# Ledger of designs, part 64: designed miniproteins, single chains, continued (5)

Each design is a single chain, and the fold is of that chain. pLDDT is the mean over its residues in the fold that is shown.

## One batch from the design tools (miniprotein)

Design m18210
Fold by ESMFold2-Fast:
Order: C-alpha cells, then structure tokens, then sequence
Structure m18210 (fold): chain A 107 residues (1-107)
C-alpha cells in the first residue's frame, strides 16, 4: 500500500499522485505510460520514502515487461533508501526486500 503521510511536501504529494497514475496504467497493461509516470514521480520526489515508492513502482513496471535485471536494480535502490530512513514504514521495507528477492530468484 502507498503511505498516506500528512507531513509529505507538495512535491512528494505530486510524486505519489504520479505513482498512483503509473499503477493504474500498469493495471491496464499500458507499461510505457506506467514507466513514464513512474520516472516523473522519481524526479518529483524529495523524501527518501517518496523516491523509494516511485523506484519500486518503476521496478514493478520493468518486472511486468520481463526486464528482471532492471527491476532488481530499482528494487535494490528503493530498499537502500528505505533502510537508511528511520521514518520509513516497515511495510515498504518488507515489500522492497520481497520484490528484490523474488526478482533475483527468477534470474
């Protein structure tokens, strides 16, 4: 689940809206639009948590495309950001670690 943090900056809130749109395009099978929205979210994000969520979303898009090496790289970057942030939700750390592990086991 996406974090709903009332302390998020306006840029982080916009990044989360872009993540939501990217996820909807991914559900519709429009992986190119999903990728574009996830990349915009990464550029917009200011906090480690918001950037990690955007990176995980891009990782999910690459996994759906079958680009598992790219997915692994994005999940790893997201996990590194989350474990370095004491405010990061444990659920996001677990999600990133699980996706990283699952992607590595398919390579």
Amino acid sequence: SLPEDPELSEEDKEAMELVKKGMEYMKQGDLEKAKEYAREAIKKAKSPVAKAVALMTLGNVYAEMGDLEEAEAYYREALELLVSDPKAPESLIVSAATNLSATKSKL
Scores: mean pLDDT 86

Design m18211
Fold by ESMFold2-Fast:
Structure m18211 (fold): chain A 60 residues (1-60)
Amino acid sequence: SLEEEIKKAEDEFNERLRQRVAELKAAHAGMPLDELVRAAQEVANETFEELEKKKKEIES
């Protein structure tokens, strides 16, 4: 169903965001914490936009 597809997309993007943030932290050894937080926020915003686009495509 449409609702199930949306929920699945939300679950997938939530887990993907968590992994992306962890990978970002590991890849940027020595990066100042404030810069790392900013980079993580940018990744979160991009992931959120991807999710919103996916949800609109599913609903279309």
Scores: mean pLDDT 79

Design m18212
Fold by ESMFold2-Fast:
Structure m18212 (fold): chain A 64 residues (1-64)
Amino acid sequence: MTEEEIRNELKEMEKLSPEAQVKRIFELLKRGVSLETLKRIAKEMNLPKVLRLLDLIEEALASR
């Protein structure tokens, strides 16, 4: 995926329910996008809801 495609996906995710946001984040991870890249772009775009979910997913993966 290009960075522009990731930016568009994250922008649309900010408008969704938390359940839909989690599902879309995992789809991006399955497509080979790193969690670090998603967090960086979410911070650059000032997307607080998406960023919070990315932090929760990172913690969950680290705790396995």
Scores: mean pLDDT 81

Design m18213
Fold by ESMFold2-Fast:
Structure m18213 (fold): chain A 91 residues (1-91)
Amino acid sequence: SAQQSIQQVLESGQLASKGLAAFKAGKYDEAIKYLQEAIDNGDNLFKFTNYYYLGQAYEKQGKTKEAVDYYRKAGDLMKSNSIYKEADKVE
């Protein structure tokens, strides 16, 4: 239902905020947990930010493969917008 979708967005936003706060505090395990939970709960509003900070948190832990994977996920979101925008410009 629409109410369930709104609840999901609010809960995902709260999880993303907790993840970012944990990241800024240097609590990278906690940041990863909350940012993953935000994505798993279907947060589309902060999807780029969640993927980017997951990449940063994994990088801070020396988990290079996981960091690269999440940076690529963030980049794919930007690439989709960039490809669409460039297609409008080069025509």
Scores: mean pLDDT 74

Design m18214
Fold by ESMFold2-Fast:
Structure m18214 (fold): chain A 105 residues (1-105)
Amino acid sequence: MNKERGLEGAEEGLKGGKEGLENATTPAMRVAGESAIKGAKDAKEGALAAKTEKQKKLAADGGESAKGGGESAANATTEEQATGGAIGGIGGAIDGGLAAGKPMS
């Protein structure tokens, strides 16, 4: 369940991040798209690697963060939306990394 949620969120985040990067007209929008793509990839890796119930929950949370970041980046017409994309990508990367058993650095 949580693993499937993490994978689905990561796939949506990757799609949104790519659309955001393709349509980016400002440096902030490009950073948002790149961050969302990275977070989605890390969230997917975490979902695939998760072994414990805690790691599976982190994978689901990372997928949700990546999805939100991708959606915000794809729809970014303001700096606030671009910031949301970047934050969502970072959240996906952190939670995805933890789900994969990587230490926070």
Scores: mean pLDDT 79

Design m18215
Fold by ESMFold2-Fast:
Structure m18215 (fold): chain A 68 residues (1-68)
Amino acid sequence: MSVRERVDRAVAEAHAAMDAAGLTPEQRLRILELIAKVREAVDAGAPEETVNRMIDELRAELARALQA
């Protein structure tokens, strides 16, 4: 899987979870900010290691929001 495919998948998962779970405006904003940062990093040609950490941060924040 390419880095862009991995990002697109993580972003799609985050949007689906936000729509399904009815997250608070603050939780939604935080997740959207992380999505924007990941996309910016990929577009800037950031190293795969950096992008992978950002995807992990996005998934961790999403998991935290869903647990709350």
Scores: mean pLDDT 80

Design m18216
Fold by ESMFold2-Fast:
Structure m18216 (fold): chain A 87 residues (1-87)
Amino acid sequence: SKEEKLKEAIELLESPDPREQVRAIGLILDMEDVSEEAKKALERALESPDPLVQGYVLDLLRSILRDPNASPELKKLAEELIQKYEE
């Protein structure tokens, strides 16, 4: 289910491997889930003490803004998160 996929993605964010952390964010964004739960998971990743995770998430969010196939809702979420965390 979508809830199970989100739970697994959140679990991957707790991995010490930045590749798994980036993969988890990619999975959340690929689901095009703009729910409050998905937004909170993305915010948690951006608040991670690991600067590599923060940088990779911001790069993925910027790629969404450049993707012509991304939904307007997903692009709005990406822009809001970039503005809040990148400044």
Scores: mean pLDDT 73

Design m18217
Fold by ESMFold2-Fast:
Structure m18217 (fold): chain A 69 residues (1-69)
Amino acid sequence: SLDVEEILEIIRIIMDNAVKEAPDRPIEELEEIFLERLPETAESRGLPEEVVEAVKKEIEEWFEELKKK
């Protein structure tokens, strides 16, 4: 099983790759897509509630930092 920190690192890699693959897509749209997909991914992967909350926070904080650049 993956621990929370490993899952957060994987999510950061996925988000970074998504931004690089879709440079013409608005950052706000990418953030919304990740947040909308999180419940589906959590259900399919059997992620605990605490992990889902940590991932949601990481997505929000990562995109906020990206918007500052």
Scores: mean pLDDT 80

Design m18218
Fold by ESMFold2-Fast:
Structure m18218 (fold): chain A 68 residues (1-68)
Amino acid sequence: MAVPPVGEVTAHTYLEESGIEVALTDEIGVLAGETEEAIEKAAEGLELSGTDYERTVASGKPALLVKK
């Protein structure tokens, strides 16, 4: 499974400061933001490729499902 180059705690702090909500499980992580642009910028900042995530919706917000 793919893991972001930034550690879990560091990634959570960074994304929280950027206004991105993070939910992590044992297998997957979810990055949710107010807009698609915010989500795309978060993915770019974490160096995520298209194979590392799938687009979805979390609580009515755009989200990326990230493989942990």
Scores: mean pLDDT 54

Design m18219
Fold by ESMFold2-Fast:
Structure m18219 (fold): chain A 98 residues (1-98)
Amino acid sequence: KPPSEERALFRVKTDESAPIDKIMEAAEQLEKEFPEVTVGYSATSRSIFVGAATPERALEAAEKLKEMLKKMGINAEIEPFGQPEEVKEAYRKELEAK
């Protein structure tokens, strides 16, 4: 397939001490609320990857995931993941607009 140019991807990194079961539960809930979003999980890095067609939608889903984790007592950090500087720029604009 052609390269997935312009696909926005964010990494939601949790604390190393965070329970895997709770991380997986939050990821499953996110997939149900945002069915168009791609969700991946890495047990090794305790990270959840959130991808969408636009940076705004990917950030919205990542923020929702962070809120779900916070309700479970888990602190998480959202970072842009992927090559396009556009993802980082859109992330900055979205944060400034709030």
Scores: mean pLDDT 69

Design m18220
Fold by ESMFold2-Fast:
Structure m18220 (fold): chain A 61 residues (1-61)
Amino acid sequence: MRARGSYLVEKVSAATSLSRSEILAMLHGAGLLRSEEDEIDLRRAAEVLGMPLSTLRRILG
């Protein structure tokens, strides 16, 4: 499962207390995102964001 970085950041920011800049910093720091146009593996994104994959999947739809 993959999602575009811009879409993931928007949805996670809207559903959580994390700001867009905090989410971007976490994903960039983990090497998962260089540009918001990159596609990110949802399992790796969930690990980095500290949430269950099932929670991230629900946030994205």
Scores: mean pLDDT 81

Design m18221
Fold by ESMFold2-Fast:
Structure m18221 (fold): chain A 57 residues (1-57)
Amino acid sequence: SMEEIIEEYLEKILADPSDLKTQLEFYFFLIEKLGEEEAVKIMTELGKIVREILEKQ
């Protein structure tokens, strides 16, 4: 399902938050499935989480 694919991407991104390629692939996936406006909202929230993880490492 779409939800399972989203969870898989989130697990990959949180496991390696410096991997911009995986984040870009997730962004394009979200654009294709949900549209650009929703993709930007999701990526903005994810970006806050990724930034917090990177700042604490």
Scores: mean pLDDT 84

Design m18222
Fold by ESMFold2-Fast:
Structure m18222 (fold): chain A 97 residues (1-97)
Amino acid sequence: MVEYEYKVEIEVLGSFELDGKTYNTILIRAETFEVAKELAEKINKENPNNIVIAVDEEGNIYVTEGLTSVYRIHEVSRKAGDEIDFNFEELRELTLE
């Protein structure tokens, strides 16, 4: 686990394999949306197969999709504490286009 100067929490929510590639779902909690987004994009660039979810203290959510050829950014405003449900099959179809 990499140490950051920012007050952030990093959690691995799960991993799945798709067409011989490993996809990790990673949650980042940070004080500001800008810090959360920057860290999410950095982690996604190091392994584009990772799905990174970043949440700020206001409950704003930023999601990266993990493919080398396609980066799609989903920005969703949600209240903190809501469960984030992903349909991995639907995400698969989106990221394999």
Scores: mean pLDDT 54

Design m18223
Fold by ESMFold2-Fast:
Formats: sequence, C-alpha cells, structure tokens
Structure m18223 (fold): chain A 103 residues (1-103)
Amino acid sequence: MTVEELVAALKEKIAKATGLSAEEKELIEKLLPILALQAQAREYLDQGKLELADEYATQAIRLAYELGLLNAEELREAAEELEKAGLLKAAETARELAEELEE
C-alpha cells in the first residue's frame, strides 16, 4: 500500500466515523499528511536509507509546526526521539522551531 493510498483510505474512514465532531474530523484530516510523511520516514529508516528518512521526518516536523499542531515542549521531545533514531537534520529542525516558539 502506498502512503497516498493509505491517506485516502483513512480520510474516507474518518469522514464516515460516528462519534467524532466536525472539528475533530477536520483536525484528523490535517494530521493525515504528517502521519504519511512519518510513515515514509520510518520505512526508509527500516531500509537503511538514513538520508531519505531524515528528509521526510524534517518535512513532517515543518508541516506540523506550520499547522500549529506542536508546542515547544512537544518539539523538544520530538527532537530527542529523532536524535536517538540518527535523524540529526530533523532533530536540529525541531529544536530550532521550539526556540522560535519560545521567543
């Protein structure tokens, strides 16, 4: 299953989900591209393609920041996990964005 196919399938399931408000569905739909980028980063990491994994993880962090979904504490926690995974560019990006939010 491609990342695009997974995102499309999840969007359909969320639209049909009972018990979620319209606002909750909109929030989840905004999260789907971020989750897709994270899933692709993990797949590249599993394949030993560290540079590609780092690039996709960096894109996920930037998109989450642009959508206002991460606070400074969450960005710092993400940076620690990314650094442990060897995704140094994504970790540095998360730290820089956390510092920007604290200004």
Scores: mean pLDDT 77

Design m18224
Fold by ESMFold2-Fast:
Structure m18224 (fold): chain A 98 residues (1-98)
Amino acid sequence: DSLERIAKAMELAAEKLEEYRKLLEVEGRKAAEDALSLIALAADALNEFDKEAGEKLEELAKKIEKAIEAGDLEKAKEYIEEAAEKLREIAEKAKEKV
């Protein structure tokens, strides 16, 4: 089932974002940029399945990019956490439909 595959992919993405969030204190900007790339890929994957969720993740990606450009890694960390939470919500809703 495509929904089961999407649910698993979103759960794995959320787990990886939590790892990048923790790495921000060690790797700084690199971890934030890696998280941004993952969120952009997740948003693109969701465009055909859940356009509203995809658009929300694209909005968060833009906020993270601006925070990185401003050198505000604490704000980037907050948006990464919000993106991980959103991905978990998407995964749970996808599971309910299978």
Scores: mean pLDDT 81

Design m18225
Fold by ESMFold2-Fast:
Structure m18225 (fold): chain A 67 residues (1-67)
Amino acid sequence: SLKEALLGWLEAMGLTPEQIERAKARLDSLPENPTKEELRAILREVLPDSPETQALIDAIIDELQKL
């Protein structure tokens, strides 16, 4: 699923198990096929507020939309 693909991507990026579990809990509140805007909002909430993180979020969203 899109949510599972996102969680796998975040794990591959070296996020901690705690960050992954937080992201999973937030994603579970979204519909099965969330919008780019919904995914971006959740990722901004669970990841650090840095320019590098924002660029990675955009790249992740673009890749997931290819699924």
Scores: mean pLDDT 73

Design m18226
Fold by ESMFold2-Fast:
Structure m18226 (fold): chain A 79 residues (1-79)
Amino acid sequence: MSLEERLKELFKGVKEEVYAAVPEGDTVRLYKVKDGKIELLGEFPVSELRAKLDELAPGDEYVAFVAGEEGVLVITKKK
């Protein structure tokens, strides 16, 4: 099953806009998931993840770590 198909399966019941960071070695793929749609935002080094999250969820928005069995970091916008 492709990564996109895995993300759709994991989040098929979620109606909220979420971000999923999927680590692959020293890089991470960042996806936006909403209403069953999956959009690849980019691939970047793990060291840049914090800066990218600050760009996506600035101010009073923040990232919550929700670990799946595959080690997927789920990022939700709050407020």
Scores: mean pLDDT 62

Design m18227
Fold by ESMFold2-Fast:
Structure m18227 (fold): chain A 95 residues (1-95)
Amino acid sequence: MTPRQQFEQLVAEIQALVARAQALLDELSKNPNVPQATLDRFQARIDTAQTIADDLQTKLENDEMTIEDYMRALTLKRQVQELLKELEKVKKEAE
C-alpha cells in the first residue's frame, strides 16, 4: 500500500470505531441503571474523538496529512478501542 492508502485506511477505521462507540453509548443511554454523569463523560470523549477524526479526514482530503497527523491517528485509534472496552464493561455491569 502507498502511504496515502495507509492513511485512508487508518482514518476509515477510526471513523468506524467512533461510530461504533456512539451506537453503544446510545444503547447505554436507554438503560436507567447507567448514571447520567457516566453517559456525559463518555459522550464528551466520543465528541473529542469525532472532532479529531473529522480534522484528520479534512487533512487527508486536502493532501495535508503529516507524519505527526499519522501518529495522532494511531494514538486516537488506540484511545477509541480503549473507550469501546470501557463502554462494554459498563453495559455488562448495568445488566
Scores: mean pLDDT 87

Design m18228
Fold by ESMFold2-Fast:
Structure m18228 (fold): chain A 62 residues (1-62)
Amino acid sequence: MIPRELLLKLAKLILEDPEGKKPLEYYLDYLNVSEEEFRELQAYFFNLPEEERKELLEEAAK
């Protein structure tokens, strides 16, 4: 199960880099995950219902 703290960190990165201009290694280093773990995290986040993604983004923006 992906921890909520990791989902919030990803949401924060998305808010900081909405156009995805930063390199992959920046996200891997920030989240302290492997490339494979990052792919799983990203897939999980973007497969969440829109309302749950909004809630995570709002929480990350605090």
Scores: mean pLDDT 79

Design m18229
Fold by ESMFold2-Fast:
Structure m18229 (fold): chain A 73 residues (1-73)
Amino acid sequence: DVEKVLEEVKKAKEEAKKYAEEYPSEETEKLAKEVVEAAEKVFESTGSPEILEYYKKAIEAAKKLKELVEKEK
């Protein structure tokens, strides 16, 4: 379901930007950038088999970012 993939990636991108703003650190900014870049690749790869690989990278980076933010609180 491509529509659900795009929605999840959009949400991950928005959350990553918010985390980078609220918890600014080199590690948080790096992970947030990885989420945003992978999310942008998902949007660019619509109709390509590579969309699933970029989706996986975006979600994986988003998970790491959330874990880092929880640790830094």
Scores: mean pLDDT 79

Design m18230
Fold by ESMFold2-Fast:
Parts: structure tokens; C-alpha cells; sequence
Structure m18230 (fold): chain A 58 residues (1-58)
């Protein structure tokens, strides 16, 4: 569960980077995804995973 959520966030970061979204936009998207999924307890970890994907895709 947690590992798959972090993997999903990482892949989302890669996708958004390829579409030209900024770091701030990726932060908001990952935070919103965590809240919407009921995973607010790992929101910061999901944001970090998405930003890692975003940085590696650029």
C-alpha cells in the first residue's frame, strides 16, 4: 500500500515534468492526490517522491 502510493507519486512526477509543469505545480498535485486518496499521513513522503521523479525526468 504505502510503497505503491510512493511509486505512483514518483511516476506522476515524471509525467508532469515531461508535460512542462513546475516544481510548485507538482507539489500541489501530489499533495492533492494524497488528500483525495485518504493518505494525508504520508502526504510529505508522496510530495518528496513526486519531486524526485520530476527532477530525474528533467
Amino acid sequence: MRQQALEGAYQMGIELAKQGFSEEEVRRAAAHAADSAGMSDIKDEMVEAALKGWREAR
Scores: mean pLDDT 82

Design m18231
Fold by ESMFold2-Fast:
Structure m18231 (fold): chain A 78 residues (1-78)
Amino acid sequence: MEEVKKLLDRIALELILALQNLDFYDDFVKRVEETLEKNKEKIDKAAAESPEMKRLVEQFKESYEELKKLIDVKKAKA
């Protein structure tokens, strides 16, 4: 559980850095998608064991997709 939270916190930090410099954006998206896929079993297990963790994971995924759309719009303009 704490490992998944730390993982999400690190992704959020990387995302903030990518927003400050779009040069990091493509590598950031690739790393996030690879990290989520590699840790899918751990994330799914944490979500199954805790309703709070399930909500956190679902909200993170929704927020990430919406933020990705916003960044893609900015990247197309830059």
Scores: mean pLDDT 71

Design m18232
Fold by ESMFold2-Fast:
Structure m18232 (fold): chain A 56 residues (1-56)
Amino acid sequence: MSEVVVILNEKDSEKALQTVKKAIATDPNVKITTIPSEEGYDVAQKYAKKMEEISK
């Protein structure tokens, strides 16, 4: 079991995506928590929705 906490900002949005992909590849039971920065809030919400859809 692993938990990945991702902090999103304007520059690091792509790094956040790569981190999430690696976490899922390493442990399919990983829990992913995104912490939106000021600008990255919408991106974090979209990623959360996509993760929920993939899980179903």
Scores: mean pLDDT 61

Design m18233
Fold by ESMFold2-Fast:
Structure m18233 (fold): chain A 71 residues (1-71)
Amino acid sequence: SLLEQLEAAAKELGVSKEAVLYAYGLVLNDPDAPQKEIAEEVAKKFGLSKEKALKVVRRARELVDAHLAAS
């Protein structure tokens, strides 16, 4: 399920599943938004470094792309 994929991504990146889910929602709502801008929002909300937040956004984008391909 999507929730299990979000939990797996959170464990891999050492972040909360809420951070991955939040990034997933931002990417899904605006797929054309620059990854750096989404990463800044995630970093600000969850107290992550810019580098860690960017990794979260990249993973979230992979999950969004996979979900859209399966739909």
Scores: mean pLDDT 83

Design m18234
Fold by ESMFold2-Fast:
Structure m18234 (fold): chain A 60 residues (1-60)
Amino acid sequence: SQTLTVEVEMGPDESVDEAKERAEKIAFEKLAENRLVPVAAEVTVEGNTVTLTLTVAPLP
C-alpha cells in the first residue's frame, strides 16, 4: 500500500499519450528495481505536465 508518482513534461511535438507512455516506462523501471507491482493507476494532466500515480504492492 505505497504510492509511486512520476511526472513528465510534454515536449513541443509530443502528445499526451506519448508523455503517458514515457511516464509508464519510468514508473515500471522503478517498480522492477524495487520489486513492486502496480495495483491501481491514475493519470492527471495539468498544462504541459503529465502525472502518473500508481498504487503499488510488493512482489510475493
Scores: mean pLDDT 82

Design m18235
Fold by ESMFold2-Fast:
Structure m18235 (fold): chain A 64 residues (1-64)
Amino acid sequence: SDEIEELEEKAKEYNKKYQAAWDEKQRGLKDPSTRETTMAAASKEMNEQAEKATEYVRKAVELK
């Protein structure tokens, strides 16, 4: 049970990182001087965090 709880907690952490990257992307859209670089970096991070979150959700489900 602790193993499932750890996996679910990791999924929550990656979802929070995804949300933080999304917020950074929205902030970057308001700054024309850094918009392109901020959007590219934030989009890459969003994809990475989303993949990690999905992976940990799947692992938790597989143990149930």
Scores: mean pLDDT 80

Design m18236
Fold by ESMFold2-Fast:
Structure m18236 (fold): chain A 98 residues (1-98)
Amino acid sequence: SKEKKIEELIKKFEEEVEKLDEEELIKEIREVLKRLNLPVPSDEKLRELIKEYKPKAIEEVKKMIKEAAKKDIEVTVEEALRTFKSLIISYVIEEVKK
């Protein structure tokens, strides 16, 4: 039953990631980069970076959910989505710093 609960949580997380407003995520990334006084790429470049890092961020969140479950820590879909967005922002920051 624990394994099924994790599988259902991951499925809901992946479904919610596909529903995310990409334009809103681009706006959030721009605001973070501006606050950090980093160069702000074009919206087109930010879309490319999101597309590039999306699979990596999804896999990292899945690993986090599975590891938390081993420790009897419950992760909500909202927490998983927040972590996903944070990871995308982090990957874009590191790319911009290169």
Scores: mean pLDDT 87

Design m18237
Fold by ESMFold2-Fast:
Structure m18237 (fold): chain A 65 residues (1-65)
Amino acid sequence: SMTLEMQKAFQENAHLLTPYLRSMLAVAIAESEFNKERSIAMFDQAQALASPEVRELIDKWKAKL
């Protein structure tokens, strides 16, 4: 499952995330199974607040949705 792959990557990179960004990404990943449009919009918002390393990770997740 793509959602499980994203959840694993999220857990492995949790130390790079602020609490706010961590919460946004957790919800976006969960939504990816039910509403891809909303999930992508949340990933876009998260990328605006993220470091370059986290932005690249989110780009990879969005490409697979």
Scores: mean pLDDT 78

Design m18238
Fold by ESMFold2-Fast:
Structure m18238 (fold): chain A 97 residues (1-97)
Amino acid sequence: SLEEKLKELLEEYQKLLEEYGKSDPNITDEGAKKIAESERNTLLELLEKKDYDTLIELLEEEIKLFEAKNKKNPNPIIEELIKKLKEMLKLAKELKA
């Protein structure tokens, strides 16, 4: 289903977000993991509640934030995060339709 595919992408997004956090010298490995888990849980709760409007808005915000970060300091992990966010956004819009 589209919901199961979106859940799989959320798991991949969480792993990439943790990897990105661990690459930041100002963030501890434990902190990176907790941030990634919190972000994934927020998006998953919106998906489970079928609050697709808020889910879409948050995904669009995150894409803009990571695109701004990547423009200032290009990073392959950020590029992969943007790709996963765009895939999730596409599925969220399909679920709303």
Scores: mean pLDDT 88

Design m18239
Fold by ESMFold2-Fast:
Structure m18239 (fold): chain A 86 residues (1-86)
Amino acid sequence: MERKKLVSEALKLIDEANKLKEEADKAYQSGDFVRAAKLYREAAELYRKASELFEKAGLTDIAQQLNKLADEYRKKAEELERKARS
């Protein structure tokens, strides 16, 4: 019961993160680096939360993949924030 609920919640977070990433990509293509950075950061946070839920569910491999993905988008957001401040 608990494991199935954790997986279900994690999948909803991944769906939301994917939508935010798509919006971030569109903002990036439009030259709106401030908006793109914010959206990438929000997507990274949701991937991180999904990773924590998969870890609690005992699905360590997928949790590690999501943590790496979260780190990538967080770093991308930080780079875009730095460029926007210049």
Scores: mean pLDDT 87

Design m18240
Fold by ESMFold2-Fast:
Structure m18240 (fold): chain A 87 residues (1-87)
Amino acid sequence: MEAREQAILDRIAAMSDAELLARRPAALAELRDFAANDPDPEIREAAARALAAVEAIRASGSLSDADLARLLLAVVEGLRLARALRA
């Protein structure tokens, strides 16, 4: 499990800024969908907290747009994996 998670994170870490920025709108939409519509209340709560944290980081300007996109992609992949394991 952790090896699979690490492979996903390594893939995200290797993405170019252009690829990260291109994927950001879809990742944000998917995070919002998890927060609103996931049947597991734990996944919904985790997604809602992650969304709030991402919005706070964005508002603070503490991360570049590319680094924020990388964080978003990592969070979304983590939520996908969590749901797959609970299915």
Scores: mean pLDDT 80

Design m18241
Fold by ESMFold2-Fast:
Structure m18241 (fold): chain A 61 residues (1-61)
Amino acid sequence: SSEEAALRAAYQKELNEIAKKMMEELEKLTDEEEKNKVVLEAQKEMQAVVAEYQKRLAALR
């Protein structure tokens, strides 16, 4: 459906924005502990986006 297509587009955009922000922050950092925190925060954010997408997708069925 058009609604599923719109959700997929929004989902992909959110994941791409998180990945881009993560890469930009990593380029500014030299400390491994700080880099690990950035990666963990990005992974947590991506997991939340995936969970939200699945909930919204299920609601359309």
Scores: mean pLDDT 85

Design m18242
Fold by ESMFold2-Fast:
Structure m18242 (fold): chain A 94 residues (1-94)
Amino acid sequence: SLEDILEKERDLFVETSELNLKRGQEYFEKGDYQQSVTSFVSSSLLYALSDDYKGLSKVYSESSAFLNSSSTTPTDQALAQRLAALSAEYAKKA
């Protein structure tokens, strides 16, 4: 049915989001910060499309931790704080 197709598409988005999150972590560990950021952004967009609030909370939490460990600029620290706040907000919806 159409509903079965939509469910399979949502599952694919969640699976792809989890893969991109894992790849983002791996790039971060290797010091490839540009690829890490790209992977985290892709993961957050796909979790948003799948309405996976737990996944969104996880991505924002890990992105916040990444910025805190990779940058000392006031702008990036402020962004890390906003991402941590978004993570907490989406955790309440999960």
Scores: mean pLDDT 74

Design m18243
Fold by ESMFold2-Fast:
Structure m18243 (fold): chain A 52 residues (1-52)
Amino acid sequence: KSPEFDEALKELEKQSVLLLKLIVTGAPDDEINQKEEEVDKLAERVDELKQK
């Protein structure tokens, strides 16, 4: 169980909340797409660390 897993999970949650705020506030599609990519990358990192 990696401490990096807990940190990555917290960051994923934080960025997911920010993504939702961007969508709700009507941010430009470019900003939403960029944040969505960031969240997806974090989710993959969390999955990778979970196997450690």
Scores: mean pLDDT 79

Design m18244
Fold by ESMFold2-Fast:
Structure m18244 (fold): chain A 59 residues (1-59)
Amino acid sequence: SMEEIKRKLKEIEEAILNKDYQKVNELRASLPEEYRLEFDKVILEAGEKRGKEEVKKHH
């Protein structure tokens, strides 16, 4: 289902933020090829978000 795909993409985002690239690779392999482009976007956005969150959290 689409909800399952979205959940997996969310898990990938979290794994990237935690630097758990083994889990990222496992989740990527479980995704249909149709969603590989969305996977690539999540990787790029998670990397950018990681940098921006440090700046935005100014404490």
Scores: mean pLDDT 71

Design m18245
Fold by ESMFold2-Fast:
Structure m18245 (fold): chain A 71 residues (1-71)
Amino acid sequence: SAARELAETLLRKVEEKAGRELPEEEREELIKKVVEEFEKVKEWLKENELPDDALSEDARELLALLKEALK
């Protein structure tokens, strides 16, 4: 899914910047959590009928939360 691809890309970039790899089991767990949060955002957007460009802003907020969680 697009959400999973985004989550995997974000985690890879974080690993590259940190100069270390997460254990694969921890990486998969974080990917699942990010995908779940992204799906919650999508459900909220369905309810509030926001434009697709608003999703990119919510995706940026999710990215910020992911970076904070990986500190």
Scores: mean pLDDT 60

